# Ledger of designs, part 1: designed miniproteins, single chains, continued (3)

Every score and structure here is a prediction.

Each design is a single chain, and the fold is of that chain. pLDDT is the mean over its residues in the fold that is shown.

## One batch from the design tools (miniprotein)

Design m8001
Fold by ESMFold2-Fast:
Structure m8001 (fold): chain A 78 residues (1-78)
Amino acid sequence: SETDLARELLAQLREQLRTASRDEAEQLMLQTDQQLRERVSPEVHARVHRILGRVALAWERGGREAGLETLAREIERL
């Protein structure tokens, strides 16, 4: 399903973010958003876009660990 695809790509993103710098993380999140835009419905893409926004905000406020924890929680809810 589209939700399963979104969950898979977000899980791959989470693994990549473990060693990424902040600038690399921003690019990886943008690439993941763009990949999903073409492969899932607008509704699923809008949900992922909001998730990535929350992850970026958490990373800005609490660093890598906060961003990764936020992404893990959002993947479970998806």
Scores: mean pLDDT 89

Design m8002
Fold by ESMFold2-Fast:
Structure m8002 (fold): chain A 75 residues (1-75)
Amino acid sequence: SLRERAEAQLRAVADMLGLDAARLIAAAEKVARTGEFDPADTIEVLALEAVGAALGLPSDATDAQLVEAARRAFG
């Protein structure tokens, strides 16, 4: 599923950076639920970039495209 792909990428990014995977997953779920993305929040940025990559978005994806990817995976 898209959710399984997104969660796998979030866990991989968390492991690489020494972060709590649950925190990144929670950030992606919050953005999917609310549609509110804070580009100044490092955890939200890392989480949405990971979800975007998992779903095949380019590295220059817009904030709107990243929010849509989060909604597709977690909404």
Scores: mean pLDDT 89

Design m8003
Fold by ESMFold2-Fast:
Structure m8003 (fold): chain A 84 residues (1-84)
Amino acid sequence: SNEEILEKLTEILKEYFEDQKKKAAETLPPSVAAQYTRVLEEEVEAIEQTLKRRIEAQDFQGIYSVIESFPEEYREKMIEILEG
């Protein structure tokens, strides 16, 4: 279902952003890491809403455009959800 595809893509998306938050916490001062984490959380929500709209519209080109913006390891996982 469209909801199941969105849920699975969102899980992979959240995994990527959790990795980014962890790296920020390890490399940046705490106040800067906290601010960066807020920006990442807003970006996740925006991407999820974009994916939902494009899945509902069956805009596969638009979905792939979002996926292509991610690193190879996350991109491959997301493509598997769409094509598996």
Scores: mean pLDDT 83

Design m8004
Fold by ESMFold2-Fast:
Structure m8004 (fold): chain A 80 residues (1-80)
Amino acid sequence: SREEEIEALKKAVEFLAEKFSLSEELKQRMLDLIEENPEKSPEEIAKLLVDKFKLPTTANGLLYLAEKLSGVKLGAKKPK
């Protein structure tokens, strides 16, 4: 469901914020971006997050992380 997809992306953001010791303000801005783009696919939202916040991962890497943390399928491609 859409709600499960949004929750999965939020879990990935929370994980990255903890792993890289990101500020609470930066984490909140990333969560806000997810909420502000309800019409976009998970892949499009992941790309926006990586591009706007210069995350040390790819859009596909973020989707793969979200899938591992949530168990929700978001269309991530396995790294070769």
Scores: mean pLDDT 80

Design m8005
Fold by ESMFold2-Fast:
Structure m8005 (fold): chain A 89 residues (1-89)
Amino acid sequence: MGREEARAVGDAMREGVKAAEEAAKKIAEEHKNESIEKVEEILKKAEPGLVAEVEAATAPVGMGRLTGMAAAQRIEDALKKLVEEKRKE
């Protein structure tokens, strides 16, 4: 139930989201010559896999699914931000 579990989940989720963000940046870099619309489509297709990675990273704390759901929103926000950065450069 605990306070220590909540902290461990938070730490694991931060590391997982960071890894997912780096993976998303790598995908965007690999497709730097593509249109922004195509990069956005590719990132949307990659999102389920990135969520699954965060879920797997937090599974040892017994809350992988719950943190995966929370991380899905953060990953979606990160992908949207990455697309906006590409537009605004």
Scores: mean pLDDT 65

Design m8006
Fold by ESMFold2-Fast:
Structure m8006 (fold): chain A 75 residues (1-75)
Amino acid sequence: MEEIKKRLKELLEQLKKWLDAGVEFTDEEFNGLKNYFIKLVKELKLPDQETYINEIKNATSLEELVKILEKIIES
């Protein structure tokens, strides 16, 4: 569990850096990022994981992914 939480924190730091830098993703790159995030969420086995997975699937921006990831880390 701690290893996965560490990967989520590393992902959050990376997403914030990309957001601050104004990085633009292709649809394929953004979907790959979402799939990686969903994989990490599933490995955590959180009680509300289905809610988070649906929020990630419906996210359209890096800002939305950052907000979802912050909620998961704080829970």
Scores: mean pLDDT 81

Design m8007
Fold by ESMFold2-Fast:
Structure m8007 (fold): chain A 65 residues (1-65)
Amino acid sequence: GEREELAERGERLLLHEVPAELAREVFDIFSNPPIDRERFLALAERLGVPREVAEALLDTIYNGR
C-alpha cells in the first residue's frame, strides 16, 4: 500500500541517495536499536525527506507491516 511504498522510498533515499557522510549517520542510528525516533526524524527533515516518508519507514521497521 501507500505506507509500504513510502517506507521503501524513504529507505532507499536515506540509505542509498544521501551524501556519504549523512548516510553514515543514518546507518549508525539503525545499527544501534532502539532507534532514536526524534533524532532520525530531524535528520530526515534536514535531508529533505518528508516527515510522512520517514515515519512510514520507522512504522514498517517496528510494526512489520
Scores: mean pLDDT 64

Design m8008
Fold by ESMFold2-Fast:
Structure m8008 (fold): chain A 76 residues (1-76)
Amino acid sequence: SMIDELQERAKKDKEEGLKIMLKKIEEAEKEARALGLSEEEIALIKEIYEEALKRALAGASIDEISDWGAERLAEA
């Protein structure tokens, strides 16, 4: 999964892992725009991905990130 890839790559090569994740965030933003989501929804998705990346880099589990992300999306 993307989160598993984030954790392993960030631990082994933090600089390259960060670049890959920033690219994935940009791709998610582009897809959201293509789907016609509002700027507020796009900003929320971007913030969720950026926070998920920070949590993954800090060693958070997939379950922790998934639960947190689901709560954020439900509040949108």
Scores: mean pLDDT 70

Design m8009
Fold by ESMFold2-Fast:
Structure m8009 (fold): chain A 88 residues (1-88)
Amino acid sequence: SLEEARRAAEEGDVYAAVRAAAEAAREAVRRALAAPSEAERRRILAEAARALLPVLRRIEEAAERAGDAELAEGARTVLADAEALAAA
C-alpha cells in the first residue's frame, strides 16, 4: 500500500495516490493497535507518518495545480497531522 502510494504519486495519479496512502495509514493504525506498548505504538505511527510525508506533499502540489481546492485543503490538513506524528 505504501509502495503503491509512492508509485502513484510519482506517476501523477493523484487519486490513486490518495487511496493508497489512506490504505497505508489504516494498516499503520491496525499495527499500532496490536502493539504491546504505547512506545511501540507511537514508533509505528511516527514511522508511517514519515514515510507518507513526501506522498502527501506531492498530492497537495498536484491538487493545487489541478485547481482541486477541496483535495488540496484535505491534503494540507492530513500533512499537518502527519508532520505532528512524525515529530513525536
Scores: mean pLDDT 82

Design m8010
Fold by ESMFold2-Fast:
Formats: structure tokens, C-alpha cells, sequence
Structure m8010 (fold): chain A 74 residues (1-74)
């Protein structure tokens, strides 16, 4: 399903950013960043479930938002 495919792609993206956070951010910044990323991921997945955006748009949204958020902590 589009939701299952999106979840897998977003989970992969989450692990990528989690690794980058571990290598680049303080423990406090990591906790905050990953908490925010989880919320963004859930919001994107919800929009796919509602048929409001495509899986590709969801992945793009999460990646772009995560990059901006990551830059805020650096």
C-alpha cells in the first residue's frame, strides 16, 4: 500500500538522520531533533493516508524539513 511504502521510506530516512545527529549534535540536541523528526514523519504519513500527498511528496517534505531543522542545531 502507499502508506506501507511511505512508512518504510520514512523509517530509512529517520535512521539516516539519526546517524547524522549522533555524529554531529549534543545529546540534548539529538533528543530534540529526533523528537521533532518523529512528529514530522507522523504528519507526512497521515497526509499520505488521507490521500492529500503522494509518497514521493511525503519523503521530500520530511527530508527538506529535517535538513532545515538539522541546520538550526548546527
Amino acid sequence: SPVEETKKRLDELYEKFKKRAAENLTPEQQAEFLSDLELIKKAALYLVEQGRITPEQAVEFVEETAEKLFAHYK
Scores: mean pLDDT 86

Design m8011
Fold by ESMFold2-Fast:
Structure m8011 (fold): chain A 80 residues (1-80)
Amino acid sequence: LADRQQQYDVLVEQRRRYRTQARRYDSEAARARRQAREYDRLDPEKGKQYLAQADKLIAQSMQYRARAYELDRKAEELRR
């Protein structure tokens, strides 16, 4: 029981960290998209670079969300 509780707590903490990291990437992607819109008027080439950066950040956010989801499933199985 104690070992299972410890494993559960570790998974919950790791899931929390992954969700926090995903939100961080989402915020950075949102800022990159805002930069892209501003630069579209001033420098379209820089605007395209910011859009590419936003796409990469979104992909990273999605990966961290997927990992958090897998950890959530494992945590629920430990509580079964």
Scores: mean pLDDT 84

Design m8012
Fold by ESMFold2-Fast:
Structure m8012 (fold): chain A 85 residues (1-85)
Amino acid sequence: SRKDIVEEFNVLLNDGISLLPEEKREKAFKELFKKGKELNVPLEKVDERTIVLSDEALKLPEEELLEAIDKLLEVLNKILEEVYQ
């Protein structure tokens, strides 16, 4: 289901965020929020260390949701590569 896709992505997203040094987290959040907004799936801050896809993501067809998630994970992976080179 779309809810299961969102839940799994939120786990992967925050696992990746947890690997970032605290000083890199603000920049990462800005890049992820910008990309989410561009994809019409805005991210929401739950607490100072946790972000999730908004309920807007549940309005998308599954194919479009998966494409948006893939692009968000590409941004996260690029950030992680820049940190851990």
Scores: mean pLDDT 81

Design m8013
Fold by ESMFold2-Fast:
Structure m8013 (fold): chain A 87 residues (1-87)
Amino acid sequence: SELQELKNRLKRLGIEASTLVARNFPELALELSEAVVEAFKKLDEMSPEEIKELIELFERMIKAARDGDEEAVREELEKIKELIEKL
């Protein structure tokens, strides 16, 4: 189903973001890992639209991390945390 594909994509991107941030910005690794775990816990309660929004935030964080932009990584992390807290 489309929903199951979105859930699988989000899980893959969350793991990729966590791995990349742990490598490039280790001081942010714990906070991001906690946010990813909370997202995965709430995943079955999320709408397809909420999952898509979270996917976009993780993709932006991955891009920022690859670009070496710590400030952009921090901004996307705060947006991810705010979205998860509203779920």
Scores: mean pLDDT 87

Design m8014
Fold by ESMFold2-Fast:
Formats: structure tokens, sequence, C-alpha cells
Structure m8014 (fold): chain A 69 residues (1-69)
């Protein structure tokens, strides 16, 4: 599952930066998105929540890049 793979990549990238408040906030959003995606029961709902999970994963990666810049 590409959405979960990207989310795992984003979480792994964030691991050394867990004390940063921007990274913590983005990681919380990713967690919330992953829960919604896992709980989606119909194909249309699952596709919407999948898009949100991908967006949350990208936001976490962006937060990691900002902290490292």
Amino acid sequence: DEAYDLALEARNAARPLLDDPEVQAALQELGDAAVRYSEATDPEERERERERLLEASQRLLDAVRRVLS
C-alpha cells in the first residue's frame, strides 16, 4: 500500500526530530489521517482518506525539511 509506505517513510524521517513542535504537530496530523484511512469502510470514503493520508505524509516530510534547513 503506497499510502502506508509513504506514511512510514515520513515517520522514519521525523524520528530524530520528535522534540521539534512543527514535526510533532505534523506527526499528529499523520496519525489522525492514518486512523481515518484504516477505518474507511467504502471505496469512495477510503479514496478520500487515502488522499488525506498522502497529504499529511507530505506535510510531515516538508516539516522535516524545514527543520533540517
Scores: mean pLDDT 84

Design m8015
Fold by ESMFold2-Fast:
Structure m8015 (fold): chain A 83 residues (1-83)
Amino acid sequence: SMEDIEKRLNEPKKKIDDLLEEGLKEKDLSKLEEALKLAEEKYEEFKKLYEEGHNGAAKLLAEEFKKKKEEVEKALEKLKKEL
């Protein structure tokens, strides 16, 4: 259902956001790397589902996690320059 798709977006997105915020606050590169790994894993999961034709909503989910991956990558690069 659409509700299940929204849950599949919101739960991992919140985990990524929490890791990103805490990693930046604590200057913890490991937390940012964990956030990046989770975002990459979710992007690849939904991209594969979209490419295999299983669900049209998977394209939107893949795009959202691609954006989140890019946000985390930028934050990680910025923190590395600060340290």
Scores: mean pLDDT 80

Design m8016
Fold by ESMFold2-Fast:
Structure m8016 (fold): chain A 66 residues (1-66)
Amino acid sequence: PDPLARTLAGAERALELAATDPALALSVAGMSLKDAERLQAQGVDASEAIALAREAIARARERLGL
């Protein structure tokens, strides 16, 4: 399986979850961010996944009052 495609899908799912299940969104987004940063360190362009994961974290934190 393509690790970048899976990481992008995780970040997108976290964004969808941010409004309805912000605690789960934080968990999924945090994992996707770590995976994306690892891919970026290996020379894979994971900038979109990083941006999406960070946005999901921000929205989830706002919903949780953090």
Scores: mean pLDDT 86

Design m8017
Fold by ESMFold2-Fast:
Structure m8017 (fold): chain A 57 residues (1-57)
Amino acid sequence: MVERVQERLRAAEAAIPGALKKAKELGNYSGATEEQVKEAVRNGLAAAYGIPVSALE
């Protein structure tokens, strides 16, 4: 279970720079840093799969 969540986290983290660049181009950029987005993704995946956030760190 944790291995699949880690794979999804890696894929999401790899997409963050491109997604933030696109959001800035569209004027939808909220000012969130890449690290803040990574933290939100980790928390979201942990909650969705019912695992502690520490398992993804």
Scores: mean pLDDT 71

Design m8018
Fold by ESMFold2-Fast:
Structure m8018 (fold): chain A 68 residues (1-68)
Amino acid sequence: SMEEYVEELIKRMETASPEELQKLTEEFAARVAKELEANRDNPEKRAEVLKLAERFIEHVMKKEDELA
């Protein structure tokens, strides 16, 4: 599921270098785009995907701050 995918990425992010963090962010952006397109006619599922995206971005921002 998208939720399980986000949890796995957050866990991988804990030990990520700046370069690895960038790759994880790019992979996540591609997955979000795919999920939004797949759920184009499902506003509830789109809202869920966007909520998960917000959560992932918050963790990215925290990790970037730690690496700076």
Scores: mean pLDDT 82

Design m8019
Fold by ESMFold2-Fast:
Structure m8019 (fold): chain A 64 residues (1-64)
Amino acid sequence: SESKKKALELFLEAIREAMEEANKKAETLPDTGEAQLELANYFLELLGKKLKEKEAEHEQWVAE
């Protein structure tokens, strides 16, 4: 299905964008266990946000 293919493409974009932002944040954090946990939580929250944005884009694409 073209719809499923588009959803997969958007899902991969969300992961890529979240990883890029997490890598930038990682460069600013100290090398500690607490910072690693903070980075993990930041990545998960950012990924969730990006996935919601891509879901909205997919809904608009399907509506056409």
Scores: mean pLDDT 81

Design m8020
Fold by ESMFold2-Fast:
Structure m8020 (fold): chain A 86 residues (1-86)
Amino acid sequence: SSSASSASAASILAVGSSTSLELGKKLGVEAAKKSTEDIKLSVAAIKENLARVSPEFQPLAQKALDKAEEDLKKAEEEYKKLEEEK
């Protein structure tokens, strides 16, 4: 809990907005790409674990897989949107 002064941020945004916007877009695209790749790995790992998990935990594992696949779809859609903004 430290008080930081941000009073000058608005003026800097007006002057450097184009450079900051381009950097922000690139970081957003990179983050979306990495997130999509990480989710793909998670989906693969969950599928492998689902085959090895006990029957009493299969509903939980299946729910996790469904969630991960849905997150993957959302990540791919976000990545496409960010690419289209170019």
Scores: mean pLDDT 71

Design m8021
Fold by ESMFold2-Fast:
Structure m8021 (fold): chain A 84 residues (1-84)
Amino acid sequence: ARETVRALVDRMVAASEELFRKLVTGEVSMEELEEMEREVLEELEPLVEEARAHPAAWAEVQAERTAEIKARNEELQAEYEAAL
């Protein structure tokens, strides 16, 4: 159960990072990125529903992911401010 939820979150993270990379490199436009992100979310919807059947595991994985995002955003913000 936890492994299924973790695999789903890892897939979502990998997809988001790849889409962001394409945006930063100019490979896709913002509009194309939004369409691709929507398609990824639609494809993952059945796995999200399965993950919701395990709320404790989902909450734990979400907490870990939130902490990772916060740390990454703080590092990026510090780098941005240092460049000013």
Scores: mean pLDDT 72

Design m8022
Fold by ESMFold2-Fast:
Structure m8022 (fold): chain A 77 residues (1-77)
Amino acid sequence: MKIKREEAREAVERALREAGLPQELIDAVREALESLPEEVTVEEAAIKASRAAMDLGVGDLELANRAIAEALREVAE
């Protein structure tokens, strides 16, 4: 299913913030998601967000990936 980039960004940013991830990770993931087309698949958004978090190398990557997955699941419903 295609979702709006802005909806994915808002949901993921909120989930990462609520999970207590560092602002640097939240900023990196937001920037990565903002680079996507206006309409994106859940899979594309998940890969892009997860890759940005991994490439940054700060914060709890497992927690970040769980927050990203949960946020995108809610946007897809």
Scores: mean pLDDT 83

Design m8023
Fold by ESMFold2-Fast:
Structure m8023 (fold): chain A 81 residues (1-81)
Amino acid sequence: MSLTDLATQLAIDLMKEGFSVKEALLAASLAVQRLKGVTLSDEAIDNIAKALGLTPEQRERAVAAADEYVEEIEKLRKQLE
């Protein structure tokens, strides 16, 4: 499974949970970057969120969702090793 497939699935799952398309896209993008070992700065995340037209509250929800998803994937990876 590619990281793109994981991002697509996360975005779909978040949209089913009531996240907007733009919130889900931000969360999926952040999760993929973190799984690749890349941590974006708060300023970079804020700039992306503003470009997507997200409120600060929507940005915070997307970041929290990405953090939770990355933690779940890392736990599953350790269990499957």
Scores: mean pLDDT 79

Design m8024
Fold by ESMFold2-Fast:
Order: structure tokens, then sequence, then C-alpha cells
Structure m8024 (fold): chain A 79 residues (1-79)
């Protein structure tokens, strides 16, 4: 639904803000919420997977890849 996708997009934006603040624990909680919300929606499942890969990149110190993947996740959720 449009409401579920709007909520997922807001959660992804909050995850990106937490990631930029260095709060990976909060970022992961928001991404986990996107995955739960996206159950049965292939686009939201894809967005959650991209965001999870972004968090993995951030944990390894690759913030360029992390931000790129978070941007892709938001794009997929918006479509």
Amino acid sequence: SAARRAQALALLEQAEEALLAGDLETARKHVDQVRELGEGDPRLTEAAELAERGLEAAEKGDYFTALRLMGEARRVARE
C-alpha cells in the first residue's frame, strides 16, 4: 500500500540520519522495521536488503558504499 511505502521511506530516512550520526545500532533497528513492514512487498524487501548491505559497508568503514546503498534503498521504496 502507499501508506506502508511512505512509512518505509520515513524509516529509511531515519536510518540514514542515524548512520550519518555514527549510531549503527539505531540505523539497524530502523532497517529491521522496514523489513518487517515490507513483508509480502517485493520492492520493500529489496529496499531492506539494500539498506542492510549499506549497514554492512558502514560497519567496515566504507561510508561511501553505505550512503550509495541507502540512497538506492530509498529510491526503490519510493517507486
Scores: mean pLDDT 87

Design m8025
Fold by ESMFold2-Fast:
Structure m8025 (fold): chain A 86 residues (1-86)
Amino acid sequence: AEAARDAFVEAFAAEKGLSPAEVESIRRMLDLFNLPATPANLEHLFAGIERGRKNTIELYKKDPETFELRYKNSSPLAQELIKEAL
């Protein structure tokens, strides 16, 4: 049920100290891939967010022109995640 899934995501977010943008990203990825909000799936998606954060920081330092182009072409949610990573 959606309510049960939301409760699992909220509990995970509280445990990991996730931002609202990170929580929304996890919810969208669960929907996109039709995944249940199990601990294993939540940890996998969180690991992806952490990897994305590292890649964003590296791109910003090594190639700021490509960074700016990607940022401008990103969704509003992705732009918030990028800002939080920096």
Scores: mean pLDDT 81

Design m8026
Fold by ESMFold2-Fast:
Structure m8026 (fold): chain A 93 residues (1-93)
Amino acid sequence: MPQPSEEALRAAVEDAAALVERGIRLTLERRDGTVTLTAEFDGEVYSVESRLDSPEQQQVARLLELLYRGYERLVAGTAPEEVLAWVREQLAK
């Protein structure tokens, strides 16, 4: 699996926590072999899609699901350092 650096993961989790505090909303949708992660923030909508058509696309879809699960933990009040530790464990498998 492509493994981001520790520093990149830490920065991403800290940025995600800051965005959650500011009211970002994420939605994950699976339809017709496609995984879509949608972010809504300050009246703007952004989406990232990955098709389950190839191993590389399946890997991206797994990362989108991992991001969404981390987001759910942050929204539930899990500390960013605990989310970072959980993400590391998921990526090590």
Scores: mean pLDDT 77

Design m8027
Fold by ESMFold2-Fast:
Structure m8027 (fold): chain A 97 residues (1-97)
Amino acid sequence: SVIDSLSDEELEEAMEALIKMGKTTEVTLADGTKISFMDLLGSVLEHYYGKPKSTASEEEVKKWSKEEQITLLRAAARLLGLSEEELLELLKEVAER
């Protein structure tokens, strides 16, 4: 997995970009449904960890283990209908804004 190959610095940058998307971007799912990115992130947390959406804050997500952050990135890619490589390319574009 390309996400497993990320350095700690690259993982932090990807997570910051993922959270930045939540503040500025509406996302289109593979089925054509449009949702806010914060709703997407909340669904990931509820599905994989049983955590309420309130734990999807920028500060709380940064406290997560590397394994938990990797799981969140993979889940985001799957929910968006993107490959891991496509998600990382999207997040790089978000980070450059």
Scores: mean pLDDT 71

Design m8028
Fold by ESMFold2-Fast:
Structure m8028 (fold): chain A 90 residues (1-90)
Amino acid sequence: PAVELTPEQQKLLDEFEELQRRIIELLKETEPDPEVLRRLEEVARPGDEAVERLRKALEAGDHETMLEQLKVIVRTLRRIVEILEEHKKR
């Protein structure tokens, strides 16, 4: 069954894909130490919770909750990129 993505949801998915690619590149470049990895796990936790809420919203067809959880996921990925970029400069 087609849950049609809104233009706003599509933009968030596009940003998600770009941020995911950027994180993979930064991880390869920075080779973060265990302390940085622990910080990344802490920052990632709200995103992991948002993924579970997104799954439930998909099952329920709740487009409003899907959009809100996608925004949380994207914000979490932006924070991860920021931490890795700061580590790269050090």
Scores: mean pLDDT 78

Design m8029
Fold by ESMFold2-Fast:
Structure m8029 (fold): chain A 97 residues (1-97)
Amino acid sequence: GAKELALKALRLAGEAVRYAMQGKLEEAEEALRRARELLEQLKKLGAPPEMIALVEEAIEAAERALELARTGDPSKIPGMIGEALRVIGLEFELELL
């Protein structure tokens, strides 16, 4: 159902953050693209607005992590960790829906 699709999108956003933290920018961008495709599927299925918002927030977190990783600056690692923790928190929030 929609919840399983949302969870898959959140996991892909989390994978994008992990790849970004490893400097694997192409793999991070691919995971992020797949998460965005699942978000569009959720919108077409008429998923609840609160569920769509959780997936959008996770995608935004992954996009910020990827931007930080593109700098190549080790001082940005704490910022990427923060984005990873946000995605984990959103997975717990989805469990409550």
Scores: mean pLDDT 89

Design m8030
Fold by ESMFold2-Fast:
Structure m8030 (fold): chain A 86 residues (1-86)
Amino acid sequence: MKEKAVEEARRLTREAVEALIAGDFEKAQEYEEKLIELMKKNPEAQLEMTRAALEVVLENLDAIAEALGLSEEDLAEARAVIEKAL
């Protein structure tokens, strides 16, 4: 059960990131809301789900930064924060 929730969290995060990179902020928000609901339904797996989501964000951080127009400094800070949380 927990393993399925973690994989679904990774999938939802990947879809949210893809939507964000495409400039579809409404769809990105929809996937984020689905991820939050999934976490609420699986409180015992929230830490593992959060880690899976952060791993997907970290893997795509350069593309996210480009899509959002983040500075190199903001990107470096975001990367450090995510790596410390993993």
Scores: mean pLDDT 81

Design m8031
Fold by ESMFold2-Fast:
Structure m8031 (fold): chain A 70 residues (1-70)
Amino acid sequence: SEVLKIVEEGKKKLDEMIRENAPPGEIERLLNDYFGRVGEAIAREKASEEERKQVLKGLSEMSRKVQDYL
């Protein structure tokens, strides 16, 4: 699934940026970029209901990591 790949790429990039002590603004930009790409993919009705559930879980995990980092 394209949308699930976007989420996994986002999570990997987020982990990399946290490891490298990236500034909060860069992390916020990363989240906004990936959330936008995910939203666009879902809006094109490419994702199944089950895929959407997995996407929401991934996005929630990313948001929690950012809150714990900031």
Scores: mean pLDDT 79

Design m8032
Fold by ESMFold2-Fast:
Structure m8032 (fold): chain A 90 residues (1-90)
Amino acid sequence: LPLQDYTIDIIIRADTLDQARQAGDIAVRALQDSGFTVLGYSVQDIGDGIYRITITVRARSYHDAMQAGRIAQRALEDSGFTVLGLSVSR
């Protein structure tokens, strides 16, 4: 099957936008170290110390994209971030 672009949305707690951006950098690095092609990421402040990290990955299937999401979540939790939600879409 051809590679497809998937969007991974990770909802985290952070005290500052800079901490949320650091979380994004950690997630992207973990994905790249795991062999995923990351096309980009963004961070959005959604209020009350909650941030959405949106990462675009190239993957062969929803299953592979979901594995990428789990890798990113684990890297963030191992770095001391609280992950509140994870979703994958196309």
Scores: mean pLDDT 90

Design m8033
Fold by ESMFold2-Fast:
Structure m8033 (fold): chain A 91 residues (1-91)
Amino acid sequence: SELEELLARGRRLGLRAAIAALLYAGASEEQRAAFREFLTTEAGVAEAEIDAAEAEVRALLAAGVSEEELRAELAAEAEALNARFAELGAL
């Protein structure tokens, strides 16, 4: 259903935000590996979903998008997602 797709989009948005925070903060390879392990073992997130989110964030970094610009973009996506939930009657 569209609601299930929106929930999946919310999960991907959250992953992108968390990965962006780590990458922009200059987190070490060890810190990134520990976070990935937490996501797969404790949060039940598939490796493919983490890889997709990381690829998106890294592409923005390579394009010269600043942390502030990315944060604004993620906030705009969250607002759009919230509007879609409201349209479906999901409170």
Scores: mean pLDDT 79

Design m8034
Fold by ESMFold2-Fast:
Structure m8034 (fold): chain A 75 residues (1-75)
Amino acid sequence: GKEQEIGDQVAKLALEDPNKAVKLVRDIALEAGYSIEKAIGYGLRALGLILDGELNGDLQAAAQRIAELAKEIAS
């Protein structure tokens, strides 16, 4: 449903434009009713997952983890 569509969009952006993926995760958290501080925290967590994926050469796994994070926030 809607959560899967959000996850797919975030995963695609994580591979094509990581900065937009981080911003989208923050925006999803804000729309879900989280505070600005918590939304920034989720964005930083998404950035950390991207950096970990780059260091380990596993950007596809990183993209999927960020998608899962976004789905959890949206639910």
Scores: mean pLDDT 83

Design m8035
Fold by ESMFold2-Fast:
Structure m8035 (fold): chain A 69 residues (1-69)
Amino acid sequence: SAPAAPEALAEYRELAARLEAEFGEELAAVDEAHPDLEDFEALLELLAAHPEAREALERIRRLLEEARA
């Protein structure tokens, strides 16, 4: 089985919950406008106007990469 980093998963869940609570509606609007978004970097660029959301997504990405390692 793939190794899981419980600390990274816990932090990811906290950041994901915060991002969803604060910017969930905006993220849904971005996804609706760009349904073919497959590149996480493209999502970060689209959220450049919302630095808090972008920073949270960057941390989530790092935590996911760490958990998948």
Scores: mean pLDDT 60

